# Designed miniproteins, single chains, continued (3): the designs that were tried, part 88

Each design is a single chain, and the fold is of that chain. pLDDT is the mean over its residues in the fold that is shown.

## One batch from the design tools (miniprotein)

Design m11244
Fold by ESMFold2-Fast:
Structure m11244 (fold): chain A 106 residues (1-106)
Amino acid sequence: DEAEDIAAFAAFMEALRNEASNEEFREIYERLLEIKDELLAYYRKNLSPAEVADIVELGRLARRLMEEGASLEEMLRRAAELLARSDSPPLRQLREALLGYLAQRK
């Protein structure tokens, strides 16, 4: 479900801002599921179809890793690898921000 994956992407971004635990990320995701269709409509209006597809894939990855109990650091690493395939300037900028966050954890 694209809307659920979009909610997972939005939850992942909020979790990053707050240095959230896996459990806190799950709580944010469950809250954002209540507005998943509004989030999907918002992103479809403001992003290209290719950019929406990229963030859906990123959200799907984040949700899978959350269900596996992965750390936020592991989710960041995997998200940066996925975003390396994007030709979108805002998604490339997001990748650089994620890599910068990982570098601060050394």
Scores: mean pLDDT 78

Design m11245
Fold by ESMFold2-Fast:
Structure m11245 (fold): chain A 62 residues (1-62)
Amino acid sequence: ATELIYKAADALAEGNFEEARKYLVEAGLSQEEADRIVELAKAGMSPSEVARLARREYERRK
């Protein structure tokens, strides 16, 4: 899961939003959560902040 979160952050940094959404969903986030994170990244959230948010949403489900 953690590796997928970092891959998603890298994809967001490169502007590859589709690949980022795929990695977030594979990490265990819902489609809606992945879409929200991608929109925040488009709005200027840093890759490290996006990774932190994605990890928090994932941990919240456990």
Scores: mean pLDDT 74

Design m11246
Fold by ESMFold2-Fast:
Structure m11246 (fold): chain A 69 residues (1-69)
Amino acid sequence: LSEEELQRYKEAFQLWDTDGDGYIPDELLASVLRLLGFEPSPEELAALRRRGLDFERFLALVQQARAAR
């Protein structure tokens, strides 16, 4: 990712982090994953809720989605 892309993803993450706790809200997890081109199973969503989706993990998913295209 370029620094410009990194900054844009950070801004998008902060918009989704409506609670300001540094994690994507559970209610938005499926929508965020689908936006990145994933179709999460209930088991995958449960694992993410348990661990939380912070900015670093979010960027890892973005990289994975880009590599798959």
Scores: mean pLDDT 76

Design m11247
Fold by ESMFold2-Fast:
Structure m11247 (fold): chain A 74 residues (1-74)
Amino acid sequence: GSTKEYPAFGDGVKAELTAEEAIKLAEEYEKKNTLEGLKKALGYLSLASAQEATAEIHERMRRVVAKIKALEAA
């Protein structure tokens, strides 16, 4: 077959995470205030936004992106 049937990167990220659980994980990683933590937080916020697009999630995503850019520029 020419199709992939295994979830790429999927074993580390459970497909059953709710938007609320993804937001909580994003908050935990954001609190670490590290580049790696902020990138993981952005990933979880993107997952939450895919399930429930709210202004709060989008605002958090923008805030995290700004923090990532600031750390990468330093």
Scores: mean pLDDT 72

Design m11248
Fold by ESMFold2-Fast:
Structure m11248 (fold): chain A 101 residues (1-101)
Amino acid sequence: ARAGLIVTLLETPEEREAFRALLPDLQANGNEVVALEVLHDAEGRPVGLAVVVVTPAGEREEFRRELPPEEVEEIVARYRALLADPSTTVEELREFVLSLR
């Protein structure tokens, strides 16, 4: 049974830790997930992105990309714009984050 849809942008280590702790239960309960995570170095500078997609079928896809800070900021801005647009579909969000591979 499908419980719901979780679409998120995780911009801090604390947000990522909280999300990662919840993720196994979200997947086990049939939630669809589209998540973009910002990766930081020890100084708090953006150094890359992590993507998590959980499909309605319960399949999980995860990957990471090391990227310069300016490219991380550009991708985050584009994802934020998609999230702010009420016409954006879940399929478009999934395709966007998977295109980062």
Scores: mean pLDDT 84

Design m11249
Fold by ESMFold2-Fast:
Structure m11249 (fold): chain A 72 residues (1-72)
Amino acid sequence: ELDKRIEELEKKIAENPDDAAAWVRLGLVYEEKGDYEKAIEAYEKAISLNPDNVGLKLRLEEVKKKYEEKKA
C-alpha cells in the first residue's frame, strides 16, 4: 500500500533527514500516487543532498512536466 510506504519513509527521514535514498523513494511513491507536487518536493530535497545525480534531475523535469499537464 502506497500510504504505508509513505509512512515508513517519513519515519526513516525523521530519523535521518540527510538520507538522500529515502527522499528519492518518497518521491517515487508520491509519483505513483499521482501527487506530483509532493514528488517534486521530495526529489528537490534529494537533489540538494546529492547534486551530482543527473538521472534524478532528469526525473524531476519529467515530473514537473506531468504536474503542469494536470493543471490544464
Scores: mean pLDDT 81

Design m11250
Fold by ESMFold2-Fast:
Structure m11250 (fold): chain A 103 residues (1-103)
Amino acid sequence: LAEAYNNRGNALANLGKYEEAIKDYNEAIRLKPNFAKAYNNRAAALAKLGKYEEAKEDYDEALKLKPNDEEIRNNYLAFITKLNPEIENPEQQLNDYIKGLNA
């Protein structure tokens, strides 16, 4: 059930329907609060809508739940480099950030 909402949210996001996708990700997270990929997907949709603070909160939760998930790490790296194109050593900054989240 939670995965079905996440999958429909992904399909809606692929159509550019980010607000509708977020509603499905909200339901997926309600049904499965430790669903790291749903947090990651909601963060990406929020970022597309310019809601960067909310996107960061969801990326934080996704990384806290699955700090070594390659898809989540890559999406977060893309997010921080978009916000700061002059960023140096983004992988190192991500590693330091994840360490802080688990402290």
Scores: mean pLDDT 85

Design m11251
Fold by ESMFold2-Fast:
Structure m11251 (fold): chain A 62 residues (1-62)
Amino acid sequence: SKEELHKLILRLIALKLRKIGLEWDLENLDLSEEERERIRREIEELEKEIEELEKKIKELEK
């Protein structure tokens, strides 16, 4: 449905913004190695979720 597509697009935007924020933190903040490893893992998880959502959105747009 159009409503489902809208929700997926909003979720995708939110995930992309979160990833940008985490990438900014890694480049600009004085972080411990433990904090850096946590953020890197979160970025990897976000990248996987973004890829899955982009595939779902493309399927629903057909």
Scores: mean pLDDT 86

Design m11252
Fold by ESMFold2-Fast:
Structure m11252 (fold): chain A 60 residues (1-60)
Amino acid sequence: GPKLAEVIEDYEAKKEDELSLEKGDLILILEEVDEEYVLALNQKTGKKGLVPKKILEILK
């Protein structure tokens, strides 16, 4: 199932398919796309997009 993660660093989307995120945002990881990116849902905005894994902490 989807995993909950917290954003640990602000991120500005660099491409149309990426999400802009603020530190402390909670996201749902829907799918692991590659070694660097996940497909995530921003619960605050309802938007889906690609997010770098390095800015995320997976919550238990």
Scores: mean pLDDT 83

Design m11253
Fold by ESMFold2-Fast:
Structure m11253 (fold): chain A 66 residues (1-66)
Amino acid sequence: SGEELAKQGIRSAEIGLNAPHPAAQLAGGGEAIRLGKEALEEAPELAKKAIDMGQEAVRRGREASR
């Protein structure tokens, strides 16, 4: 379901946000954004949370890579 997909995205974002390595931050954040976008129609609130958290993980990964 879209809700389960969005929850998986949130978990991926949490892994990315807590990862000490930039590659893991980027991977976790990117996966969260992907899953969140797929879940938007069925679970828009959870999907948006996954996307927002994923974008923050990507931002941290990009910052840590520079």
Scores: mean pLDDT 85

Design m11254
Fold by ESMFold2-Fast:
Structure m11254 (fold): chain A 68 residues (1-68)
Amino acid sequence: NAIEKRLEELAKKYGLSDEEIEHARRLLQATLDTKRDLGIEYSDEEILAMGERIVEHLAAVRKEDAAK
């Protein structure tokens, strides 16, 4: 599964835990399932881009929360 592998590689680059990687994977899957129910199909490239944004967002939120 290329998307899962890319998310794992990117999450490790951002220093995310296995728990955070699993959370990112769940968020991506839930988003894709919701969009599929609405009749929206995404390319593998678009799915990967969404996964990358989820990982980046989780990393950014972690930094912001650590500053509080």
Scores: mean pLDDT 75

Design m11255
Fold by ESMFold2-Fast:
Structure m11255 (fold): chain A 80 residues (1-80)
Amino acid sequence: MKLDLDKLSVEELKALRDKYNANMDKRIQNLKKKVEELESKKDNPFYKKLAEIYKQNIVDLEKTKAERDKIFDELIKKKE
């Protein structure tokens, strides 16, 4: 179900942004914990490679969060 963000109030947009950010932060935090666990196992090259993959996924998620925050900020500013 696709919400029409243009029809939401400033308060509703802020609440939705906060929910999306909280969900994204939780996902990023879980991946960071996995990287830390994998990096603690220094003797296995497979775990090193897997940690690199998770690090890239974290970067991609942080970029997605930033892009989404920008969209919400522009929508909120347009209504304020």
Scores: mean pLDDT 80

Design m11256
Fold by ESMFold2-Fast:
Structure m11256 (fold): chain A 60 residues (1-60)
Amino acid sequence: MKFIAKAIAVQPQTSPDELALRPGDIVEVLEILDDKWALVKSLKTGKEGIVHLSSLEIIE
């Protein structure tokens, strides 16, 4: 099931596979990869990338 999350921390893009996030950015969680990382899509930009789960708050 797809769910929506809100960024709660700044995440810089440090590699090509990562997505840069600012607090308040809304993302769709596409896949949980492991206990630390998820593949998400930015609803603002439509870009996909990997983000740290601790940077997200699930809201839906």
Scores: mean pLDDT 77

Design m11257
Fold by ESMFold2-Fast:
Structure m11257 (fold): chain A 111 residues (1-111)
Amino acid sequence: MTIEDWLAALEAVLRSRGMELVGEWETNGARVREYAGEVEDAAGYRERREAVVLATPAGELRGVIAVETTGAGVPAAGATAIGSSDEEAEELARRVEEQGPEAVRAEIRAA
């Protein structure tokens, strides 16, 4: 399976979760894709869904999927990490818990 095949499969999953491709760029030879989606109701509750995925020239994959609900009553946030291995995914998840998903996504965008 190629990196392109894997990214296409991941994009299908992200689209099924209400996210669409909003940005694609290359940094230091790695391909970065950013996905986003938002749902808002008449009461002012908004759920933002964001994903940043990076594929390195060595074939490594990294990503963070974050969901944040904002509005008048109940702020809530959650994040899921993606890595090339379980150990990498766990390490990334720990950094998301310690630093917040925005900081880790910024690192992935810059890699």
Scores: mean pLDDT 64

Design m11258
Fold by ESMFold2-Fast:
Structure m11258 (fold): chain A 66 residues (1-66)
Amino acid sequence: MSPEEKLREELERLARELREQGKSLAEIYAAMARKAVELSDELNIPEEVALRIVHEIMAEVSRELA
């Protein structure tokens, strides 16, 4: 599994858990952005790439809630 795939899997899991807890889209985004920055440092992924993955997941979450 690539570092980007690991990052995406962790962020998708976090988003799912926060949705189950009834968190708002803003709270989910804030938590995911924080996690993405942390994991980007650990996995040596550019922060720009990590934040792009966050935006992609948030777009999907937003569509499912609309």
Scores: mean pLDDT 82

Design m11259
Fold by ESMFold2-Fast:
Structure m11259 (fold): chain A 67 residues (1-67)
Amino acid sequence: HMEELDPSLSEEERRRKLARWMVEQLEIALAVSLGFDEEEARRLLKEDPVAFSQRLDEAIREWFREK
């Protein structure tokens, strides 16, 4: 479930990594709720987070227009 944290990292760095992981999971859950494929969303977030954010924003805008 959670990524194994590097024991060489400081306590603050471990907390920041965990917080980033949690935010990523929330973003992926939101994307899936908006019609994204989970695996594609995870891949895009890892490889191009800017494109992921743009695509997610577009999907949110489209959802509000169609509602």
Scores: mean pLDDT 73

Design m11260
Fold by ESMFold2-Fast:
Structure m11260 (fold): chain A 64 residues (1-64)
Amino acid sequence: SKEEILDLIEQLKNETDSARQSALYSEIMELIKKVKDQEVRNELLFLLGEAFKESMERRRELAG
């Protein structure tokens, strides 16, 4: 469901482990591909991109 995908996107934002980040990203992408509504799919893809960016920035900050 959309709610499940949004929950996984929120988890991705807070993920600092590279392997887990990659696994979450792949899982979210596969779920988004199954969304039939093009507008909802595009919204979720945008949110995924933003979450991935936040996750990468958080990881970079922790690395110093």
Scores: mean pLDDT 81

Design m11261
Fold by ESMFold2-Fast:
Structure m11261 (fold): chain A 67 residues (1-67)
Amino acid sequence: SEVEELIKQAEEHVKKAQQYYKQGDYKKASQHLLKASDYLQKAGELSGDKKYYEWAEELRKAAEELA
């Protein structure tokens, strides 16, 4: 489904963020967390499930702290 594709994209960006974080590249880690957040927000809009909006907000806050 479209929701599953959006979640998969979000998970891939979270993995990239974790990779950059381990390398000490906090700016790139932050950028990938913001992309993951955007995909999760779209999943929330399409599914109507508030859980995806909550996860999107958590990732935005984490990205802001790293930037």
Scores: mean pLDDT 89

Design m11262
Fold by ESMFold2-Fast:
Structure m11262 (fold): chain A 58 residues (1-58)
Amino acid sequence: SAAEEALKALERAILQALIDGKSAEEIRAIAEEVLATIKDPEAQKKAQEIIEKALASL
């Protein structure tokens, strides 16, 4: 589904930003741009959990 593809894109974007050595603020900004493309409420919740977990691991 479009929501599943968006969640995979979010995970890839965060991973790439970590590899590139981006700051927590830059990673958050990139993640928020992807989150804005997700229209499904359940997928939005999953996206927020992915973002929070990624930032907590920094």
Scores: mean pLDDT 80

Design m11263
Fold by ESMFold2-Fast:
Structure m11263 (fold): chain A 71 residues (1-71)
Amino acid sequence: VEESLELARQAGREAARLANAGKPDEAHRVFTEGIDEAVKRLVEAGVPEEEAKRLAIQAATDGFLEEQARL
């Protein structure tokens, strides 16, 4: 579970860097793909789908905002 959430958080951080570099379309893709992958892993680990989506979105958003604040 923790590893899946860290994957989403890292995707958020990378998306923030891409957005800052003037690549918003790439940032959106990385952000979305990271969330989707984290959700798949969380569901496989026994987390209900809706909870997995909420957790993955939150982790990716946290990573994005944390990295954006540092840029």
Scores: mean pLDDT 84

Design m11264
Fold by ESMFold2-Fast:
Structure m11264 (fold): chain A 68 residues (1-68)
Amino acid sequence: MSPEEQLAKELIEKTEKEIRRLVEQGDLELAELVVEIAKQWARENLSPEVAEETIKRIEEIYKKLLEE
């Protein structure tokens, strides 16, 4: 796994944990803000290809947590 792929994986795992806690607490506005910050960080720090996949994964996680 490349260093960039490891960074992306760590971002996804950290973001998932934070969003899950916030959604469980009912802090939906703050959960959405965390998603937006993570997406911006990915765009600024990862290559376009890795950023695109990372953003899609974060959005999928957030969507599933809201549907549960």
Scores: mean pLDDT 83

Design m11265
Fold by ESMFold2-Fast:
Structure m11265 (fold): chain A 86 residues (1-86)
Amino acid sequence: SEATKYMAKMIGYLIRLIGLVIDGAPEEELEKVEKEAKEYLKKYNELAGLPEEEQKKQLELLEKQIERIRENRESFLAFMEKRKAE
């Protein structure tokens, strides 16, 4: 379904954001990927017919996840290093 495609795109951009943070990519590249993730979440929410307040809540949750990815870069690098060793 189109909803599944939009959700898959959003998740794909979040995975890419984690990779870019690990690679120390420039801020402009991070912002570009974040914008894409947010756009696909918006498309998913609109297609799913969620109420406006619920759409706003989903966006706020995504923004908090993005902030955690950025703020916990060192923790994410350590986590990924351990995961590669398994």
Scores: mean pLDDT 79

Design m11266
Fold by ESMFold2-Fast:
Structure m11266 (fold): chain A 111 residues (1-111)
Amino acid sequence: SLEALKAQYLAFAEQMKGATKLATFDGTVVRELTPEQQKLLEASYESLKKGKKKIKFIVLPRDASQEEIDAAIEEMKKLAEEKGEAVLVLFTDSPETIAAVKAFNEKVEKL
């Protein structure tokens, strides 16, 4: 269900633009976003709205450090500027979701 996951994330990212609380894809609010997490989600949403040809995911743990968040922001900027790729950020600790995202990104890299 990578295609379904992508569609759910598109809806989620749109709903979360400017949001102060993290919601699941079904709209259930689970926690408040840190300012850094909010900035990452807004950057992901803006990247998506720019209509880039390729979409990739960056996965961060739900308790991601400021260093991990800063590294993800820099990777998003680099991919957008150098490769014209849109990047979506997922905050998840699910091994299944992490594996599915990795497989999806590998397919995107291979055309």
Scores: mean pLDDT 58

Design m11267
Fold by ESMFold2-Fast:
Structure m11267 (fold): chain A 66 residues (1-66)
Amino acid sequence: MEIQEIVEEGIEKAKELARKGDMEGAQKLADETGEKLRELGASDEVVNTAKTLILSAAEKAAEEAK
């Protein structure tokens, strides 16, 4: 489904940005991914969960890159 693909794409891109030290970019990407999900009719719970997963993955990737 498009929602699953968008979330997975967001996680991968946010991790890549975080590995480069661009945490602001990762946060913006999480917000943009949330907006795309909302446009597709995702619930607020799904949007919030996706944003949390993306940011958590980015933070972990940044920590592992040290």
Scores: mean pLDDT 80

Design m11268
Fold by ESMFold2-Fast:
Structure m11268 (fold): chain A 70 residues (1-70)
Amino acid sequence: MDEAGRLRLEAEILEALARMYEWLAKKLRELAEKSKDPKKAEELLKEAEELEEKARELRERAEELRRQAE
């Protein structure tokens, strides 16, 4: 595989991971909204925020790799 192809594949993997974390964060927010325990809801929301931040970092790295592949 050429270097550009490798960078593109790595970017695709990071984008897939970011989508997974975004989906998990959405599910955690839904669980928090339906939770009758305020403390548990708060913990779920915090976990969702951490996953959203991780997804953002992965997307930024993927964009940089795609730029380098050009």
Scores: mean pLDDT 85

Design m11269
Fold by ESMFold2-Fast:
Structure m11269 (fold): chain A 61 residues (1-61)
Amino acid sequence: MEADEERVLEALRRAGEKGLSAPQLMKETGLSPERLAATLRRLAARGLIESDGEGIFRLAA
């Protein structure tokens, strides 16, 4: 797993059921907007994360 993916998954695991917005994920992981967007796309494609459609991301059930 890429280091960026591991950072995002760890941040989401710590947040739990409340999830995190993209700005919060940038703050927690230190990723640029472009790197975060690419990482979120990869994780969503693998079924590891989900979005509520309101801009909040969390671990997939």
Scores: mean pLDDT 81

Design m11270
Fold by ESMFold2-Fast:
Structure m11270 (fold): chain A 80 residues (1-80)
Amino acid sequence: SVEEELKKLKEETIKEVKSAVDEAKRQGMPREELLLRIGEISERFLKKVDEIAQKTGNRELAEKYRLETLKEIDKIIKEA
């Protein structure tokens, strides 16, 4: 289903963001560099969400997962 596709995309994106934070901490990466990497992850996520919305017509569901994922990314950044 479209919902399962969006849910999987959210879960994969959040795992990628958390992985980037963990790697940054291990490598002593500057915060600015970490934020650029998270920005790239977020941009890829947003593009994929838009592609799913266009393909399926389920814009409201796509918007829900877009907002929820971005809020979780913001929380991870704040805690990092």
Scores: mean pLDDT 88

Design m11271
Fold by ESMFold2-Fast:
Structure m11271 (fold): chain A 59 residues (1-59)
Amino acid sequence: TLKELIDELAKELGLPELEVNQIAIDIYMKKTGRPVSYDDPVTEEEREEIRKALEEKKK
């Protein structure tokens, strides 16, 4: 789920959960064009796009 991805990436990248949450939601909404729910499934393409954005944010 989106919530599981956010928690996983926050721990993996050492970023605050709130920051990961904001970036993930923005990208998810941009790609899907719909309101987000934490229970929503995430595709591999969405996962990779979110991950790349977070890695670029990490200095």
Scores: mean pLDDT 73

Design m11272
Fold by ESMFold2-Fast:
Structure m11272 (fold): chain A 73 residues (1-73)
Amino acid sequence: SEKEKLLEKARETLERVYDQALAAGLSPEEIEKLLDETAKRILESVPKEYQDFIKEEIDRYRKELVERARAEA
């Protein structure tokens, strides 16, 4: 489904950004800011009908990644 395809792309983008930031040695605070900016860009590209669903899912995933970064610091 298109909803699943958009979610997959969003998650892949967040994972890529997270992996690059972690490899670069960014702080949890810097990672949180970068992921927030990335999530906003993703939502701007998503059709309005899916924005609420994608926002809910990526906000949840972003929070999980930030918690992981803090645990690794």
Scores: mean pLDDT 85

Design m11273
Fold by ESMFold2-Fast:
Order: C-alpha cells, then structure tokens, then sequence
Structure m11273 (fold): chain A 55 residues (1-55)
C-alpha cells in the first residue's frame, strides 16, 4: 500500500508543477508553514479523489 501512496504523491507533485506553469495557483504574500501544509493536503486529497473517479 505504501507504494501506491508514493505513486499518487508523485503524480500530485507533477500536477502541482503543471498548475504552477499555467499560473493556476495563486498565493497571497503571507503564509505560515502550517497553512502551506494544509493547502498541500487539501490539494493532495482533491487529486486522489479525482484519480479514483477518472482512473
């Protein structure tokens, strides 16, 4: 199961890079490390749910 999680995490990282290139990710100038982790976890969950539905 850990291998599956690892692959999903890799896809999430690729998606984040693509979104950055397209300029879809907007961040305000001030953000704490905890807030960054929270945002990343939300994005990760959304991608996992999308993966389950589509693939």
Amino acid sequence: MEEKIKKIMEEIEKKIKELLEKGKIELKGKMTPEQREEVLRLVARAEVESELRKK
Scores: mean pLDDT 61

Design m11274
Fold by ESMFold2-Fast:
Structure m11274 (fold): chain A 85 residues (1-85)
Amino acid sequence: IDEIREEVLKLVDQGTEEAVRRAFLLIAEAYQNAKSVEELKKVKETVDEVIERLRARGTPFADAAVKSAETFKKQIDKKIKELEK
């Protein structure tokens, strides 16, 4: 999880469409493999950092990617809530 966070942020910082899509794929895999609330919270923190970095880019592609990431955060929040009960 900590390793995937560093790789994801490096890919987002590259700013290419391919790199950003790869970052989202890694996040999705981390989400699917997460089995605890702690792991899901780490995935969500990674998504938050991705959103901030994409917003700093200010391109139409980055704006669309931010919307996708925000939708994904809602899915993570739902899964966290399910597991905390």
Scores: mean pLDDT 79

Design m11275
Fold by ESMFold2-Fast:
Structure m11275 (fold): chain A 55 residues (1-55)
Amino acid sequence: MSKEEILEELRKLLKEAGQSDEEIDEAIEELKKLSVEQLEEALEIAKDNKKEALE
């Protein structure tokens, strides 16, 4: 995935997790500073946390 695609997926997951638009924008600005590999790791963690929260 491109960095932009990973950031868009992370934005969607944060919105589904109940974060406000302002909190999501702040998180995305911080995430833009990370490498693609770090963003891919963050996306995997976020997806795993979503699955755990639904149990």
Scores: mean pLDDT 75

Design m11276
Fold by ESMFold2-Fast:
Structure m11276 (fold): chain A 110 residues (1-110)
Amino acid sequence: PISLTQSPASVTVLEGEKATITVTASSDVGSALDWYFQKPGEAPRLLITDSTTRVPGTDPRITGEGGSGSVGKLIIENAQLEDTGVYYGRSLKEAPPTWGQGSTLTVVKA
């Protein structure tokens, strides 16, 4: 199966800063990469599908990069306190889908 490694595992940023989370796959995943966001105690919510497509309701500050090869990125511009939580990459290249281990983002007041 394809494995996904996320980096960083944990990052703290100030409000207004940019955060970037990277997924590296063990094989080419093409555009078959989704991004999810989970607050503690909540179900994961889909943010980005097909590497770069923002789903309706996702904040335009959040962007996906990738769409070919083995590396995808989630970019959060102008970080807000509500962005605090765990972000998960998920590959749809194989069945069943493969989840990354998660990256924890903590946003603190500037």
Scores: mean pLDDT 85

Design m11277
Fold by ESMFold2-Fast:
Structure m11277 (fold): chain A 67 residues (1-67)
Amino acid sequence: NKLVEEALRIAQSTEGSLEERAQQVAELLKGKSKEDILAVMRALATSGISVPGAIAQVILAYYKSLL
């Protein structure tokens, strides 16, 4: 899944600030289906990548706004 791969690449990158990477993931998910958003969230959790609470909350808020 290309969307999941791109999100993991951004999250694992050491380039830019944590804030910038959080914004890039959020922008990547803009306009995506709730299924795509859930797939990215699951991949981040399953891969053992520590997502800062703020990033997780932003993604969750986007998901809820789609319901």
Scores: mean pLDDT 66

Design m11278
Fold by ESMFold2-Fast:
Structure m11278 (fold): chain A 75 residues (1-75)
Amino acid sequence: SPSDQRRAALKAFEDAMKRFLDLVQNNSPVEEQEKALQEMKDALDAVRKAGLHGGLLNYYDRLIEGGELEIEERK
């Protein structure tokens, strides 16, 4: 169902976000952080395609932007 698809997409995004944050917290190589950030971006796109909208997605976009800036500062 659409609700099941939205729930699965949101769970995948939450898992991707946690993985990215864990890599940042542990000072993992920049390449690994970039790959995890890309997976987080792909997961957020899937959340949007599953029909989730609103302020929560804007918040997630800001988190992704912050992650991009953090990675660029480390290059």
Scores: mean pLDDT 81

Design m11279
Fold by ESMFold2-Fast:
Structure m11279 (fold): chain A 66 residues (1-66)
Amino acid sequence: MTTVVATMPSVERAVATALRAIGLGGRAKIVAGEPDVVIGEFPTKEAGERFAEAARAGGGEARVVY
């Protein structure tokens, strides 16, 4: 199981990133704040890394927890 923490620049991008996590077979939680944080949990390391890349492509910062 792989956890990814993504810090997103807007609510719309946080929501889009959470929907991407579901598409990758994972689970996502949005923690509202300044900035908004998306916490994704994935069954594989590869899915978690793809999610982190998508979050960064969306203008966010992402960290994969191994």
Scores: mean pLDDT 78

Design m11280
Fold by ESMFold2-Fast:
Formats: sequence, C-alpha cells, structure tokens
Structure m11280 (fold): chain A 96 residues (1-96)
Amino acid sequence: MDPRVRAVAEALRKLLFGEDLPLPDARTVEGFVEELARLLVAEGISPEEARRLAEEIVAAVRARDSSHPLIVAAARELGVAPETLLRQLQALLDSL
C-alpha cells in the first residue's frame, strides 16, 4: 500500500473514530488543517508534505468530492463508502 494513503487513513481514523482528541486550536478550518498535518507527521510524513496533503483533503471535503483519489483510497482502507467518509469529515468541519 502507498505509505501516504496509509498515513491519511490512520490520521482520519484518529480524528473520526476515537483516539486522543486533537487540541482545541482545531476549531477553525486552518486549525483543522494544522491538526491533520500534525497527525500525518506522526505517521511518518514530512511536515511540508503533511501540510500539503491536509490542505488537499480539506479542499476535497469542502468541494464535496467523494471521487478524490485520497478520499476513495482512505475510505477503502477504513472500510467505509467514500460518500460516508466525506459526509463525516464535512460534519466535523461544519462543527468548527
């Protein structure tokens, strides 16, 4: 499996399905990008690439793009439909 896909799936799993919650600074869209990038760095992604991936994921969620390759690949790894993952991420961003 692509290491980036594995890192994205694990970071999203921690945000959505129960792990230690991200710090309160994630209450903005930019804060959410920073928290997602931090989780990606913990999975072994470089800080620059982690921020880029986090921004790409947030952009796909805001565009409601369930066909985005990262959304599709992460959803498959998590065992959910891409539309379900997108909906859960959209609800999380809307809660900010």
Scores: mean pLDDT 75

